# Designed miniproteins, single chains, continued (5): the designs that were tried, part 6

Each design is a single chain, and the fold is of that chain. pLDDT is the mean over its residues in the fold that is shown.

## One batch from the design tools (miniprotein)

Design m16176
Fold by ESMFold2-Fast:
Structure m16176 (fold): chain A 102 residues (1-102)
Amino acid sequence: MKKIDEEIEKIRKEIDELIAQLPPGTAARVRAVLEAFDAAVEGIEQALKDGVPGATVESAKQALDSLYEAAVEELRRLGAPDEVIELVKKYFEAYKKKIESL
């Protein structure tokens, strides 16, 4: 496993530990936002791997920026604590580094 994958896994574990401290309904919704983000990032990585026309590292970074902004807005609407949002930012930055290494 690449060092960046270990960093991503560590950040995700810290996020999950904070989410576990939230009210159950809020925790479920926050987890759904992060699962949607994970699925979208996996799709971006797969498109780069498959050489899909228009799938470039630059377009992937732009897509990640848009996904991050949408995720943070939804997390704030759901009442996620600032600590969760800060870890999501670290998670996003780690994925951005991973995309740069592809």
Scores: mean pLDDT 80

Design m16177
Fold by ESMFold2-Fast:
Structure m16177 (fold): chain A 95 residues (1-95)
Amino acid sequence: MEAAMEAAVEEMRPKADAAYAANPGDKKKKQEIMKELLVEVYEKALGKEFAEEIRKLYDEYLAGKMSSKEFAIKLAELFLKKGVITQEDVDANKE
């Protein structure tokens, strides 16, 4: 993937690990932390507009307004449209 995205992920990795260690028993809290970190990574790598779309999708999912399957489909479509992943990546992930 993009070098900028790889750099952003590596920068956020220790923060994600620390946040997980601080919240070991709370699945919902971990999901919220991962959402925030993921949005920050994508904002740095792909810009604010894309990051806002990701955040909005996660907020709807965490609010229980869509199923996990619907969320996964919409997320994959968003990444594909923005060129973050290819059709081959989508096909590999479904296996």
Scores: mean pLDDT 67

Design m16178
Fold by ESMFold2-Fast:
Structure m16178 (fold): chain A 89 residues (1-89)
Amino acid sequence: SMVRRLVSRAVGIVLRAIGEVEEIVLKLRKGEISKEEAIEKLEEIIRELERERERLLEETEDPELKEEIEELTKTVIENIREVIKEIEE
């Protein structure tokens, strides 16, 4: 179904973002990138998530599905913002 495909795409976007965040944090921990570079990269992941969210929301008129997509992406964005705060100390 289209609903299942949209949910699968939303989950894929979220999992990809989580993987990218983990890679950035690992690079920062190893001293391969600066705190400033890590923050910049994390902010770019947030921007990509917001763009992908808007794109998915345009593909459905189902209000419940829109709410699920918005909530999933919002939770991940909020988690990334918390990571940024921890890096800033």
Scores: mean pLDDT 85

Design m16179
Fold by ESMFold2-Fast:
Structure m16179 (fold): chain A 84 residues (1-84)
Amino acid sequence: GKKFTVVVHTDNGRTGSFTVSVSDSPEEIGQKIMEASMLAGGGQPVRIDIYDENGNLVGSLDVDPSWTPEEIGKKVKELMLKVS
């Protein structure tokens, strides 16, 4: 399936990124978001931008701090599915 680059922006001004496909589970995507946040400097995710294989921005998500990693992953997957 289509590959996407997910860019995670943290509340301490850091960014992390990883690659996913629409076949990845919400739980796996959520775990990767938290791992990218930790590797970027350990801040909380506040914004997520999703890019296609050509580097075009296809979706963005403002992160509610009450959301679980799995809820964030589900919302990211929903955005990817809309453009797949």
Scores: mean pLDDT 84

Design m16180
Fold by ESMFold2-Fast:
Structure m16180 (fold): chain A 60 residues (1-60)
Amino acid sequence: MEEEKKRKELEEIKQFGKQTQEKIYELMKQMLKKDPSEEGKKRAQEEAQKILDDAIKALK
């Protein structure tokens, strides 16, 4: 009986997820451009995780 509400929530999450993924991709591209080393990759991964954490908090 919550089918419509669940669909709307999932669609909003998907849209937000796409925007978040795009931000992560751009950030990683920028960071790897400055430091393409293994250490730079780890740093980019940590920043990507922070963006994901912030996005999850925004969905709560």
Scores: mean pLDDT 75

Design m16181
Fold by ESMFold2-Fast:
Structure m16181 (fold): chain A 79 residues (1-79)
Amino acid sequence: MLNREEAWAEVDRFFAGMKAALKAIDEVEKETGIKLPGSEQARIIAGEAADAVNDGLTEEQVYERAKERAKELIEKRKK
């Protein structure tokens, strides 16, 4: 069992991951002028936040991953 400090660190990483993913999506939407559906945004945010906890990703790693995923979805929607 993780101690309380370790447990809070994981919770903080989860929320930091969500914020980084949301920031990446917002920046890609502003760059492209294309809005992703809320369902796709939620999937990216939740998935990257979960991976941040499970794989120990940094906010920068989450941001880059979310940015690539958002760009891929927008590119698919253009075609």
Scores: mean pLDDT 80

Design m16182
Fold by ESMFold2-Fast:
Structure m16182 (fold): chain A 80 residues (1-80)
Amino acid sequence: SKEEFLEKVKELVGELQAHLQALLDAGRISLAQAEAIAAETQKRLDEIFEKAFKENMPPEEAIKEVQAVVDEAKARLDAA
């Protein structure tokens, strides 16, 4: 359902935000680096949502693409 899709996206984005905040609090990443990664991640998520709505993408497939973007963002945060 749309509700399940939105809930899962909220969970995945929430995990990413928590990870980013933990790195900022620990001084392991600069605010500028965090903002750059967040901006690029948001752009990629917006592209997935646009494609999903335009192409009637199944929610399962859209969630998988969101998961991949979040996982890549976490890896980039850890590498910064």
Scores: mean pLDDT 82

Design m16183
Fold by ESMFold2-Fast:
Structure m16183 (fold): chain A 86 residues (1-86)
Amino acid sequence: SFVEEYMREMAEKALKESHLYDTEGAKRALEMAELIKKSVEEAIREMIRRQYEELGRSLTDEELEELVEKLYELEEELRRAREAAR
C-alpha cells in the first residue's frame, strides 16, 4: 500500500543518514523483515482458508484478501484503543 511504501522510504532515508545505507547487513535486515511479514501474512491467510473449508465453504483469493484486510483494521483499532487506555 501507499502507507507501507512511505514507511519503507522513511526507513531508507534514516539508514542513509546513519551511513548504513550501503552495508550488506542493512540490506539483509530489510529483506528479512519483508520475508517475515510475508510469511506471517501467508500463515494467517491459510488459517482463515482452512477454517472456512472445514465449514464447507471455499474462499476465492479476493474474498480471502478482503477478510485479511478487515482483520488487520480491527487489530489496529484494538491496539490504538489499548494504548490510549494505558
Scores: mean pLDDT 67

Design m16184
Fold by ESMFold2-Fast:
Structure m16184 (fold): chain A 100 residues (1-100)
Amino acid sequence: SKMEKILEESKKKVEKLFEELKKYLSDSEVEELESMIEYAFERLEEAAKNKDIEEIDLLIELLEKYKKYLEKHSKNPELASQIVDVLIEAAKELKKLLEE
């Protein structure tokens, strides 16, 4: 499906950026960001399955807040922000597809 393709392509982009970012992060920061990435994709997959636009909007708000947190606290805020931007774009693309 188009939704599965969006999720698969976004996962590949996030994995590539995360592997690059790992060079700059402590083990605890890697674990925290990995957990957030896993949580975001789990929520997106569930929202897509349930056609839950409101859940996608809530996730976008959460991701935008997390991006602001990373901009202040990450050892590489530019690369960390790029990961969150991929997640936000995936959420927005899924939302648009569900609104059709």
Scores: mean pLDDT 83

Design m16185
Fold by ESMFold2-Fast:
Structure m16185 (fold): chain A 100 residues (1-100)
Amino acid sequence: MKELIDEIEELLNSPNRKAVASAIIAAKELLRQKWDVAKEFVKIAKLIDKGDPDAEKKAEELAKKYGLLDEYNRLVNSTDLERDIDVGLARMQIAVARLL
């Protein structure tokens, strides 16, 4: 679990907004103890961050699978300020998850 938290923390610093959106969802699901969901979003975020051209579509499909499509689309379409706030919240969520 510590390794998963460390991966989310790194991905929140990604220059790719869709990788960041996936990492934010992973942080929230990790705090909710939905480990399998968090792992899937981390995997897809890593692929997006590495420049996999199919990974962005896979992230949307993954969000749809878990009923998180609306949240994913909100995060992807957020302003820079809204994104900074969501990233800050995600960092607080992973800090709390380290205590669980």
Scores: mean pLDDT 85

Design m16186
Fold by ESMFold2-Fast:
Parts: structure tokens; C-alpha cells; sequence
Structure m16186 (fold): chain A 90 residues (1-90)
């Protein structure tokens, strides 16, 4: 199930974001965690999008719309993590 795999990746990304908030970590360590979280969120977004396409092909437009929203949310999380990492590299 693509959507369940995507949910798991979002959870893994969220856990890395929580770890990156540890004030004892160096900026380099935080950047690595944030970049890894961004990669996981991007992969989750792709899986939600593929699941949305499958739902749409079956005529389930409501499920397709919900999965597309989850893909958009995952991509937004990826972008936030990427921007935070870039900020710490400066």
C-alpha cells in the first residue's frame, strides 16, 4: 500500500526533525538530519501522488483529492527542512 509506506516515511522524517531540534547538536549534525528528513518527505510525497493517481483511475476522486493533499503537505515539509538546513549552512 503506497499510502501506508508514505505515512511511515513521514513519521520517520518527523522523528529526524525532532532530533534536529536538540540544542546539544552541532550545526553540521542538524543539517545532516534536516537533509535526510527532506529526502524522506520528498519520497513520501511521490508515493502519495502515485496513490492519488491510482485512486483517480478507479474513479475515487475523493480519495485521490485527500492523497494529493497529503502529497502537497509532505512536499511542504521537505521544503521547510531544506530551507532550515540552508540557513544553518550560512
Amino acid sequence: DLAKEADKLVKEGDELIEKANDPSLSNDEKVQLLKKASDLYRKAADLYYDAAVEAAKKGDLQTAQQLLQKATDAYAKALKAELEAKKLEE
Scores: mean pLDDT 90

Design m16187
Fold by ESMFold2-Fast:
Structure m16187 (fold): chain A 86 residues (1-86)
Amino acid sequence: MSLEEAIKKAVEELKEKVSKLDLSPEVKEEILSGLEEIKETARSLEEFQEKLAKLIESVAPKLTEEQLEELILLAVEAIEKIKKAE
């Protein structure tokens, strides 16, 4: 699997998991649209990590501590899957 394919697959899996989280529809839309942008623009693991961290930072004020923790765990899982594809 190429790095670009690994990133796209990780983003699609992350989008599916985020859609199942108990979040407001507005916050879900922001995260899902941000993930789509990352899927289209990220070309390396480092760029993926930077863009994902910025997305989480932008939505963090709108999340509870528990929701933020779940989102971070899903983000870490996505990063680990891309690392294993190298």
Scores: mean pLDDT 83

Design m16188
Fold by ESMFold2-Fast:
Structure m16188 (fold): chain A 85 residues (1-85)
Amino acid sequence: GHMEELINRLYREAMRHLDQADRAIDAGDLDAARRHLFQAEIQLGMLRIVRGVAKIIGDEEAVKLGDEKIEELERRIAALKERLA
């Protein structure tokens, strides 16, 4: 459905930024890592909004997908923040 497509697109963009942040840390570019982390957090925020809309319209499959992707992104962002602390 359209909501699942939106969730997957936001998830892919967030994951791309998290992968770039990890590579930037490995290269010693902490400023680039922080910029990519910020972009991933923006995508996560958008994903939460889309999940909320899916819940309002009764798209239970999109809600479930959103919950799974949000949990995964929150864990990856927390791990990345630990690396940048």
Scores: mean pLDDT 92

Design m16189
Fold by ESMFold2-Fast:
Structure m16189 (fold): chain A 59 residues (1-59)
Amino acid sequence: SMEERRKELREKALKDLFDAYIEMSIPENKEKAEKDLVELHRKYRQELATLDAEEASSR
């Protein structure tokens, strides 16, 4: 279902964000991890928008 797809997307996003936060705890990786966090947020917002469009199309 669409709700299950949204849940799966959220769970994947949370894991990726958690991994990036772990990298931020390492000083040498902090700058890259901060950039990765921004990219992850952008990516998952786009994926959510795609699901929203599919749901709208299906009524």
Scores: mean pLDDT 81

Design m16190
Fold by ESMFold2-Fast:
Structure m16190 (fold): chain A 96 residues (1-96)
Amino acid sequence: LERRANSLAATAVALLDRTYSLAKRIPQLAPLGEAADRARDNLLAGFKNVDDAKADIDEIDRLIPEAEKIDPEVGRTAREAVDAGRKAVDLMLEVL
């Protein structure tokens, strides 16, 4: 379980970093970029910050529909980041 949680977290972190990199060039997507950056840091901190990571991922999910209207690539990347992040968080919460 721990190795699987770490693998899922690594995938989520990479997708969150990609989401931040794409969003930072678009001022209207600054809140999405900030949420992605926080979620990445909270996932890297692991079990200690899992609740904060969950909240940040939920914030990203809430912002996706507007992001897709502005830039479909940012929206798609954010959806992939949310899916990977939720899998990592759910597994981490299961083993607590």
Scores: mean pLDDT 83

Design m16191
Fold by ESMFold2-Fast:
Structure m16191 (fold): chain A 80 residues (1-80)
Amino acid sequence: APPPALSREEAKARLREAIAELDRLIADPRASEEEKANAAHLRDALRAQLARLEAGEPVDMARLVSLLDTVEAVAARIRA
């Protein structure tokens, strides 16, 4: 099996950065109400994953990476 793509500490760091990016999108006056609502839902999902990691609970790292990639795609679309 290949080594894990992310350590727990890397996952926490990326989640915190992604949450901060979503907070910036929610505060952006150029974003529509729909874009802000979608960003808020995604932020809540990331906060749940971060809480699990901080509590020492197992998480699906592949799903977490996919969720982080979704944040980058959302940010790129809103700011295009």
Scores: mean pLDDT 78

Design m16192
Fold by ESMFold2-Fast:
Structure m16192 (fold): chain A 77 residues (1-77)
Amino acid sequence: AMEERVAELEARFEQLSAEYKAETDPEKRLKIGNELVETLHELIDLYRELGDEAKVAEYQERLKSLMREFDAERAAA
């Protein structure tokens, strides 16, 4: 069911977020970051199908924040 898929993706997002924050290897961190971006896009699409615009906006903001972090890390390298 769609609600089960949402729950799985939210759990994956939490797990990947924890791994991303804990990871000190730049190459592994980038890989985890890419998986976070993919997971966020899937969550946005699923919540859009559910008509939950508040959740769509929430995950779009999280995606924007993550992309800003990537830009900052790239500028610092």
Scores: mean pLDDT 81

Design m16193
Fold by ESMFold2-Fast:
Structure m16193 (fold): chain A 67 residues (1-67)
Amino acid sequence: DFPGSLVFYSKKEDAEKAIEEARKAGKKVVFVQLPKELYDELRKKYNIKDGETVESDSDLVIVLYYD
């Protein structure tokens, strides 16, 4: 399982905006580009749509995207 909150974006520019907002809010952010197949697999696993967050027990935000 991931050590932080997960946010999924289908577009890189949307992910980059989310990163800047999270950093401005003082959150620790990790940005990860995935192949579309892996991105879709993770979204299905967590039953989450683009822009939605899977909460965790930490203040880390993990932003996932694909091209």
Scores: mean pLDDT 71

Design m16194
Fold by ESMFold2-Fast:
Structure m16194 (fold): chain A 55 residues (1-55)
Amino acid sequence: DVKKRWEEALKWPPEKRRQLMRAAGLDPRVGPDRKRFDELSDEEKKEALEKVEKS
């Protein structure tokens, strides 16, 4: 499920987590974007995960 996959993704290496943030349309260098990353909807999380995990 998206929630479990997201929790697992937060344990990924820093480089891959930054890719996940960018896939969600967020900039890992920007403080407000890091906060918004924790507030993403399940749909936004699913899309970001698919972009990083799937070719």
Scores: mean pLDDT 75

Design m16195
Fold by ESMFold2-Fast:
Parts: structure tokens; C-alpha cells; sequence
Structure m16195 (fold): chain A 65 residues (1-65)
């Protein structure tokens, strides 16, 4: 997927999460960014480590292919 598609899915994820889950997401994203991970790698880690809604999981999988 394009950079814009990857940014759009991150915004959708953030909007659908509780405030506590959003804080956990921001901590993980900041850690991965500091480790030099790409946005695609960040999305893969989110898919692996967060219990995301099924519709969001499917959107991430489509963008990563």
C-alpha cells in the first residue's frame, strides 16, 4: 500500500480504540519509530501485538500486500 493508505489506517485504528488503548498504541509506535522501523513494519507489529477489531485486521493485511 501507499504511505497515504498506511497513514489512513493508523488514523482509523486510533479513532476506534479506547483512550487507554490509544496510549498503549502511541508508546508502541514511538518505540518502533525510535528503532528505525518503517510504517509497514509498525503496522505488522500492531497486527501481531494488539487485539484489534476484525475489520481493521483485514484492512491492515490488504495494505501490507
Amino acid sequence: GTLDEQLDILLKIKKKLSPEQQKSLEKLVNKLVNEGKTLSEILKELLKKFDLPEDIKKEIEKILK
Scores: mean pLDDT 76

Design m16196
Fold by ESMFold2-Fast:
Structure m16196 (fold): chain A 87 residues (1-87)
Amino acid sequence: SLVEEGKKLVKKGEEAAKQGDFDTAIENYKKAAELYKQAGDENSARTAQNMADAVEQSKERGDPKSFASRFTSNSIRDIGDEIDAEL
């Protein structure tokens, strides 16, 4: 299905982004967003587009860590979110 193809493209984009291959990551996320739009999955399409935008911004800055913390939700970010939850 288009949704399953979109999920596979998101995973390919994440792997490319982790390797510093920003062009491949952007390409895969944009294709995923297109497939999700065709499937009528507006939320997944928006998420994939936001991932592409985040990678494009990180490419301009030369800092892959900034987008990784935004879209992969790594353990360091999860710890940070818990600390930021002040009573």
Scores: mean pLDDT 69

Design m16197
Fold by ESMFold2-Fast:
Structure m16197 (fold): chain A 87 residues (1-87)
Amino acid sequence: MITLEDVAKAVEFVKELLKQGKHSLALMTMANLILFGRKVLGEVAKPYLDFALRVIMAGLDFKATEEDVKLLEELLEKLEKYIKEKE
């Protein structure tokens, strides 16, 4: 079972991947977090479930666009606020 602590660690890992310019891997990691962590994330994850499914279904063929990176940055801010609110 994914916990809130696991979500916090995954968020930090995604931020590190973005700093390294590994945008496709960062988005793939976040998509997995949304799908498998959805019970912990609740309402925060709902608007991103379709996006997460699209990323995962593309698999190795997935190439991050600038719009995908912007969505990821917005989602990271929402997740950080959600984690802080639950503490």
Scores: mean pLDDT 78

Design m16198
Fold by ESMFold2-Fast:
Structure m16198 (fold): chain A 91 residues (1-91)
Amino acid sequence: SKLEQLEEELEKLIEEAKEFLENFDELSVLEQEVHLLTLEGELTLLERMYKNYLKENPNTPEEKKKELEEKLEEGRKLVEEFKKKLEEKKK
């Protein structure tokens, strides 16, 4: 289902972001920049997919909306953490 796909892609983003953060200091600056661009692009796509899902499914249960929004917020926080680490490394 579209909901299952959105949940799976969001879990994948969170897992990828955590993995990149764990290995951050082992990555070159170029690899860190590429990973940031990838995570930012994936997050933007998932936010659009979520908004489109709600437009197509106006009766989506509040519990499911809360679950997806919490995962999107987790993804945003992980991407922001990665961005801050990269900015600090470039100083």
Scores: mean pLDDT 85

Design m16199
Fold by ESMFold2-Fast:
Structure m16199 (fold): chain A 63 residues (1-63)
Amino acid sequence: SDVDIVQEALDTLTPEERQRLVDEARARMKAAGVEPGSDEGLKAMRDAFVELARRKLEERRAA
C-alpha cells in the first residue's frame, strides 16, 4: 500500500534522500501543470512520491 511504502522510505532512507524524492515529485507536478495546493495536486504529489520511493527502495535492494 501507499502508506507502507511511505513508512518503509521513512525507515530506510536518509533525510537527504527523502528530501530529494520530495523535490523530484514537486518537479513532476510542476511539469504536468498541476496546482500544488489543490486536492488533485496533493494526490499527484503523494502518487509521485510513492513511485519514486518504490524505485529508490528497489535500487537499495540491488546495491
Scores: mean pLDDT 77

Design m16200
Fold by ESMFold2-Fast:
Structure m16200 (fold): chain A 55 residues (1-55)
Amino acid sequence: SAPAELSARARAHEALAAPIVRETARKLKEAKSMEEQEKISQEGAARFQQQLAAL
């Protein structure tokens, strides 16, 4: 079994990811071009990486 600290980190990552994934998915639904979709995906990924770096 994984140490308690690893399980806590996994839950923290999921908690950070959930709202970012939801917001990115919402924006992707409203995107009107492939270029806009790519930009939204890149921005979502960048924000997630920034939040992970702060943990």
Scores: mean pLDDT 76

Design m16201
Fold by ESMFold2-Fast:
Structure m16201 (fold): chain A 104 residues (1-104)
Amino acid sequence: NAEKQAEIDKLRAEAEEINKTMKEFSEQGEKLVKELEAKDPKKGKIARAQFNYAVSALKYESYELKARAAELEGNQEEVDTWRKKAEEYRKKMEKYQAEIDKLK
């Protein structure tokens, strides 16, 4: 069980690191995207879609890692919760990729 606990702890630490990276990226990216939207609306729309995609991708990865940790713990309710959230962000990634493709 020590090896299993170490794997769970690693997955949770990876998810937390992604959440930290995402917070910093979101704060800096939101400012830069707003500045670009004001300066060049067309480039701003592309940048907004790319930013939304990147944030959604980080969220998706974080939730997938949390789901894996919960699965190893045998907590099916948490697995279902994190997988539903991951699926929501996977769909957002598809939506934003389609927006990027239309704007190019």
Scores: mean pLDDT 89

Design m16202
Fold by ESMFold2-Fast:
Structure m16202 (fold): chain A 111 residues (1-111)
Amino acid sequence: MAAAPINLSNELADAVEAGKKAKLTATLTGKGGYRGVVELYLDEKEAREVREHEDGTVEVRIYVPVSSSLAEVAKALEEGLELAAELLRRRAEEAGVELEFTEELKFEELE
């Protein structure tokens, strides 16, 4: 199942336009306690980290340079959400569970 398209918060868009450091956290919650966290950092580096926790929580961290366009930031976030959803879906398929995700967004300035 693909993650639903996410609309960027106005605060994240403003931070990208101003070239400021910021963090956006997207939380995916599925039935049966399946949980994914996608953290997007607008910073001076470019990187991607994936971690599966002992409790089964999937965490994806994405680092995007402050010089990136809003479109590049949006694409990175969407790719991270898709990856988290795919990992959770595979786990649920092994247990015979159908997944439906709800998304929650939180913006934070890093300055």
Scores: mean pLDDT 75

Design m16203
Fold by ESMFold2-Fast:
Structure m16203 (fold): chain A 104 residues (1-104)
Amino acid sequence: EPPEIVKELVEKYGKELKEALAKAKSEEEKFKVLAEQYRKLAEELKKNDESLFAKILAIALEAQAEIAELIAEDPENEEVLREAEEIAKKAEEEIKKLKEEMEK
């Protein structure tokens, strides 16, 4: 498990995210940018690192991307909060299952 590749990817996408957020003109656009960047980082982690850490981080980032996409579609919709909680709970359950594999 090469922690250097994960650190490099996080730093690269963190910089791209910061620059993209600075260009966002609305909260809707900001959440669309967050969703796109989180999905890109998750895909790159899945492709380049098969470690448990990368798998956990990818699940968390995909959940955050899905939540951001829902907020971007309708930021005033109270139902989005309930759906976001369900997405977060599902991600936490997947992470818990992966962590249990460490006990093998």
Scores: mean pLDDT 74

Design m16204
Fold by ESMFold2-Fast:
Structure m16204 (fold): chain A 86 residues (1-86)
Amino acid sequence: SLPSEELEERMINDPEGTAKELADALYEKLKNSDLFTEEFKEKLIKLLEEQIKALEEELARTEDERKRILLRTAIITAKLLIEKLK
């Protein structure tokens, strides 16, 4: 619900706290949707694990500190969401 620029600044200032809030919000939306089946959860976990690998590879090639923080926040968010889905 926040503008992308405001969300990005929150990620830069508090990556771990922002990641937790995003994972919690995403999980709540998923739980309240007709899409929240065991098959959907299994597919989503696999996609998130593949996304984490891609983000970690991008992070390894990234020298810009702002972009590194955003990538780390995305990785933490995905990992927290996987833990909630298991």
Scores: mean pLDDT 85

Design m16205
Fold by ESMFold2-Fast:
Structure m16205 (fold): chain A 87 residues (1-87)
Amino acid sequence: SMEEMKKEFEEEMRKLLGIIKRELESRGLADAIPEVERVAEEVLEEALKKLEESPDTKEAFDKIKRESMRKFGRRVAEIEERARAAR
């Protein structure tokens, strides 16, 4: 169901965020963590809104998930780059 897919997506995002936080801490970029957490929340909120407006199909879900994950990855990379430059 769409509800089960949404929960799975939220769980995947939470796991990915945990990995990113650990990576940032290991690189001494812990100061970037609050911004990354905010971005994760923004991306998830936007994705959930798009899902509410989209057909209740796996195809629509998979597309929104892929686009949201790519956007999250790009924004995290930009945050990491700025955090490194600020040193």
Scores: mean pLDDT 83

Design m16206
Fold by ESMFold2-Fast:
Structure m16206 (fold): chain A 85 residues (1-85)
Amino acid sequence: GAMDEENLAKMEKLLEEAKEILERAKKGEYSKEEVEKAIEQMEGTLKQMEEVIKSLSKEYQPKGQKILEEFKEVLKELKKLYEEN
């Protein structure tokens, strides 16, 4: 329904923003402290995304889960970058 589509669109936007943060971090555009704060914010966003998926209708849950898994991978790569640099 319209609410499911709106929630998925919001999740997609959050994923795009997370990917932009990761790309900028890879280019050295953030300090270590800024990357740490970004990780903390993204962990909060991840928890909110998990709650949103539980509220989605059955037909939209696979799409929501795919976005969540991609978000988890971005966060994982950002954490790895933080620990290695």
Scores: mean pLDDT 87

Design m16207
Fold by ESMFold2-Fast:
Structure m16207 (fold): chain A 77 residues (1-77)
Amino acid sequence: GPGELTKEALKNPKKLSDEEIEELKKKLNSEDPEVRFEALLEVERKAPLLKELIEPLLDDEDPFIANRAKITLEALE
């Protein structure tokens, strides 16, 4: 329906290339919690509408990162 085009635009903001999105995904899956946290902040600044990049961090082993991801996703509602 007409709403589908808007949802697709929100998934892939023109400010980030596919290569930049893949690089963010790699950083968000880093073994280093500092790298994961920095990547979360980068998503917040550059691609806050890409909720799919943030959702896995809700289950992060670092409670600070998990709490930050929750706050970020709640703020995007």
Scores: mean pLDDT 71

Design m16208
Fold by ESMFold2-Fast:
Structure m16208 (fold): chain A 68 residues (1-68)
Amino acid sequence: SLLEKIVRELQRKYLEELLKFHDDFMAKRKAAPPEKLPEIRKEYSDYLAKIQKELNEVIKKLEDLVKS
Protein backbone atom coordinates (compact mmCIF):
# COMPACT_ATOMS: atom_id res chain seq x y z
CA SER A 1 0.00 0.00 0.00
CA LEU A 2 0.99 3.65 -0.27
CA LEU A 3 1.26 3.93 3.51
CA GLU A 4 3.62 0.94 3.66
CA LYS A 5 5.77 2.49 0.92
CA ILE A 6 5.94 5.81 2.82
CA VAL A 7 6.94 4.04 6.06
CA ARG A 8 9.65 2.00 4.29
CA GLU A 9 11.05 5.21 2.77
CA LEU A 10 11.08 6.87 6.22
CA GLN A 11 12.89 3.84 7.71
CA ARG A 12 15.44 3.99 4.85
CA LYS A 13 16.05 7.71 5.52
CA TYR A 14 16.44 7.02 9.26
CA LEU A 15 19.03 4.32 8.50
CA GLU A 16 20.94 6.60 6.10
CA GLU A 17 21.00 9.44 8.68
CA LEU A 18 22.08 7.00 11.41
CA LEU A 19 24.93 5.62 9.28
CA LYS A 20 26.11 9.13 8.39
CA PHE A 21 25.95 10.19 12.05
CA HIS A 22 27.90 7.05 13.03
CA ASP A 23 30.63 7.79 10.46
CA ASP A 24 30.82 11.42 11.67
CA PHE A 25 30.96 10.18 15.28
CA MET A 26 33.83 7.77 14.53
CA ALA A 27 35.79 10.55 12.81
CA LYS A 28 35.21 12.98 15.73
CA ARG A 29 36.16 10.31 18.27
CA LYS A 30 39.47 9.58 16.50
CA ALA A 31 40.33 13.31 16.14
CA ALA A 32 39.19 14.42 19.61
CA PRO A 33 41.43 14.90 22.66
CA PRO A 34 40.65 12.45 25.52
CA GLU A 35 38.84 15.09 27.61
CA LYS A 36 36.21 15.51 24.84
CA LEU A 37 35.42 11.79 24.46
CA PRO A 38 32.72 11.59 27.21
CA GLU A 39 30.79 14.48 25.62
CA ILE A 40 31.07 12.96 22.13
CA ARG A 41 29.90 9.56 23.44
CA LYS A 42 26.94 11.19 25.21
CA GLU A 43 25.90 12.98 22.00
CA TYR A 44 26.00 9.64 20.15
CA SER A 45 23.99 7.84 22.85
CA ASP A 46 21.40 10.65 22.93
CA TYR A 47 21.06 10.52 19.14
CA LEU A 48 20.62 6.72 19.15
CA ALA A 49 17.95 7.02 21.87
CA LYS A 50 16.10 9.68 19.85
CA ILE A 51 16.14 7.61 16.64
CA GLN A 52 15.00 4.49 18.52
CA LYS A 53 12.03 6.37 20.02
CA GLU A 54 11.03 7.77 16.61
CA LEU A 55 11.27 4.34 14.97
CA ASN A 56 9.24 2.71 17.77
CA GLU A 57 6.52 5.36 17.33
CA VAL A 58 6.33 4.61 13.59
CA ILE A 59 6.10 0.85 14.31
CA LYS A 60 3.32 1.45 16.87
CA LYS A 61 1.33 3.48 14.33
CA LEU A 62 1.67 0.63 11.82
CA GLU A 63 0.51 -1.92 14.41
CA ASP A 64 -2.50 0.26 15.27
CA LEU A 65 -3.44 0.41 11.57
CA VAL A 66 -3.15 -3.39 11.18
CA LYS A 67 -5.40 -3.87 14.24
CA SER A 68 -7.92 -1.56 12.58
Scores: mean pLDDT 78

Design m16209
Fold by ESMFold2-Fast:
Structure m16209 (fold): chain A 81 residues (1-81)
Amino acid sequence: SHMEKEFARLKLTLEAYEKAKELAENDVTPEQWEAFRAELREKVAELFTDPEEQARILAQLDSFIEGVIERVKKIKELKKK
């Protein structure tokens, strides 16, 4: 079902948002970021069987995570009074 695929993607995106925000706020190591990205790759592989679809979803998630990191960094800079 197209709706089931969209719900799976939305849930994965929400999970990625919460974790990326947490990691960005706590200024964690590059190794911790890589572990998080590796976990996302495994979850995508479990939820989606088509390799091309997996690659597209991972690319979208990577772009989204980078946007979250940039936003958190900007918020941190604005809070420096």
Scores: mean pLDDT 80

Design m16210
Fold by ESMFold2-Fast:
Structure m16210 (fold): chain A 63 residues (1-63)
Amino acid sequence: MKERLEEARKRIREMTLLMAKMGESEETVRQIALDIARKYGLSDEEAKALVEEALELYREAKR
């Protein structure tokens, strides 16, 4: 469980930073983060947590 969570978090972080560099919207980041979390077989609760982490990272990267 934790191994999949960490892999998903890493992938989501990489995509979020790329999306911020490309000027994509928060909605796009949210959608992609959720899709990645679901592909890794995470629960809805874990997926939501990773989406919120991604949005926070996105906002900091857009600083």
Scores: mean pLDDT 81

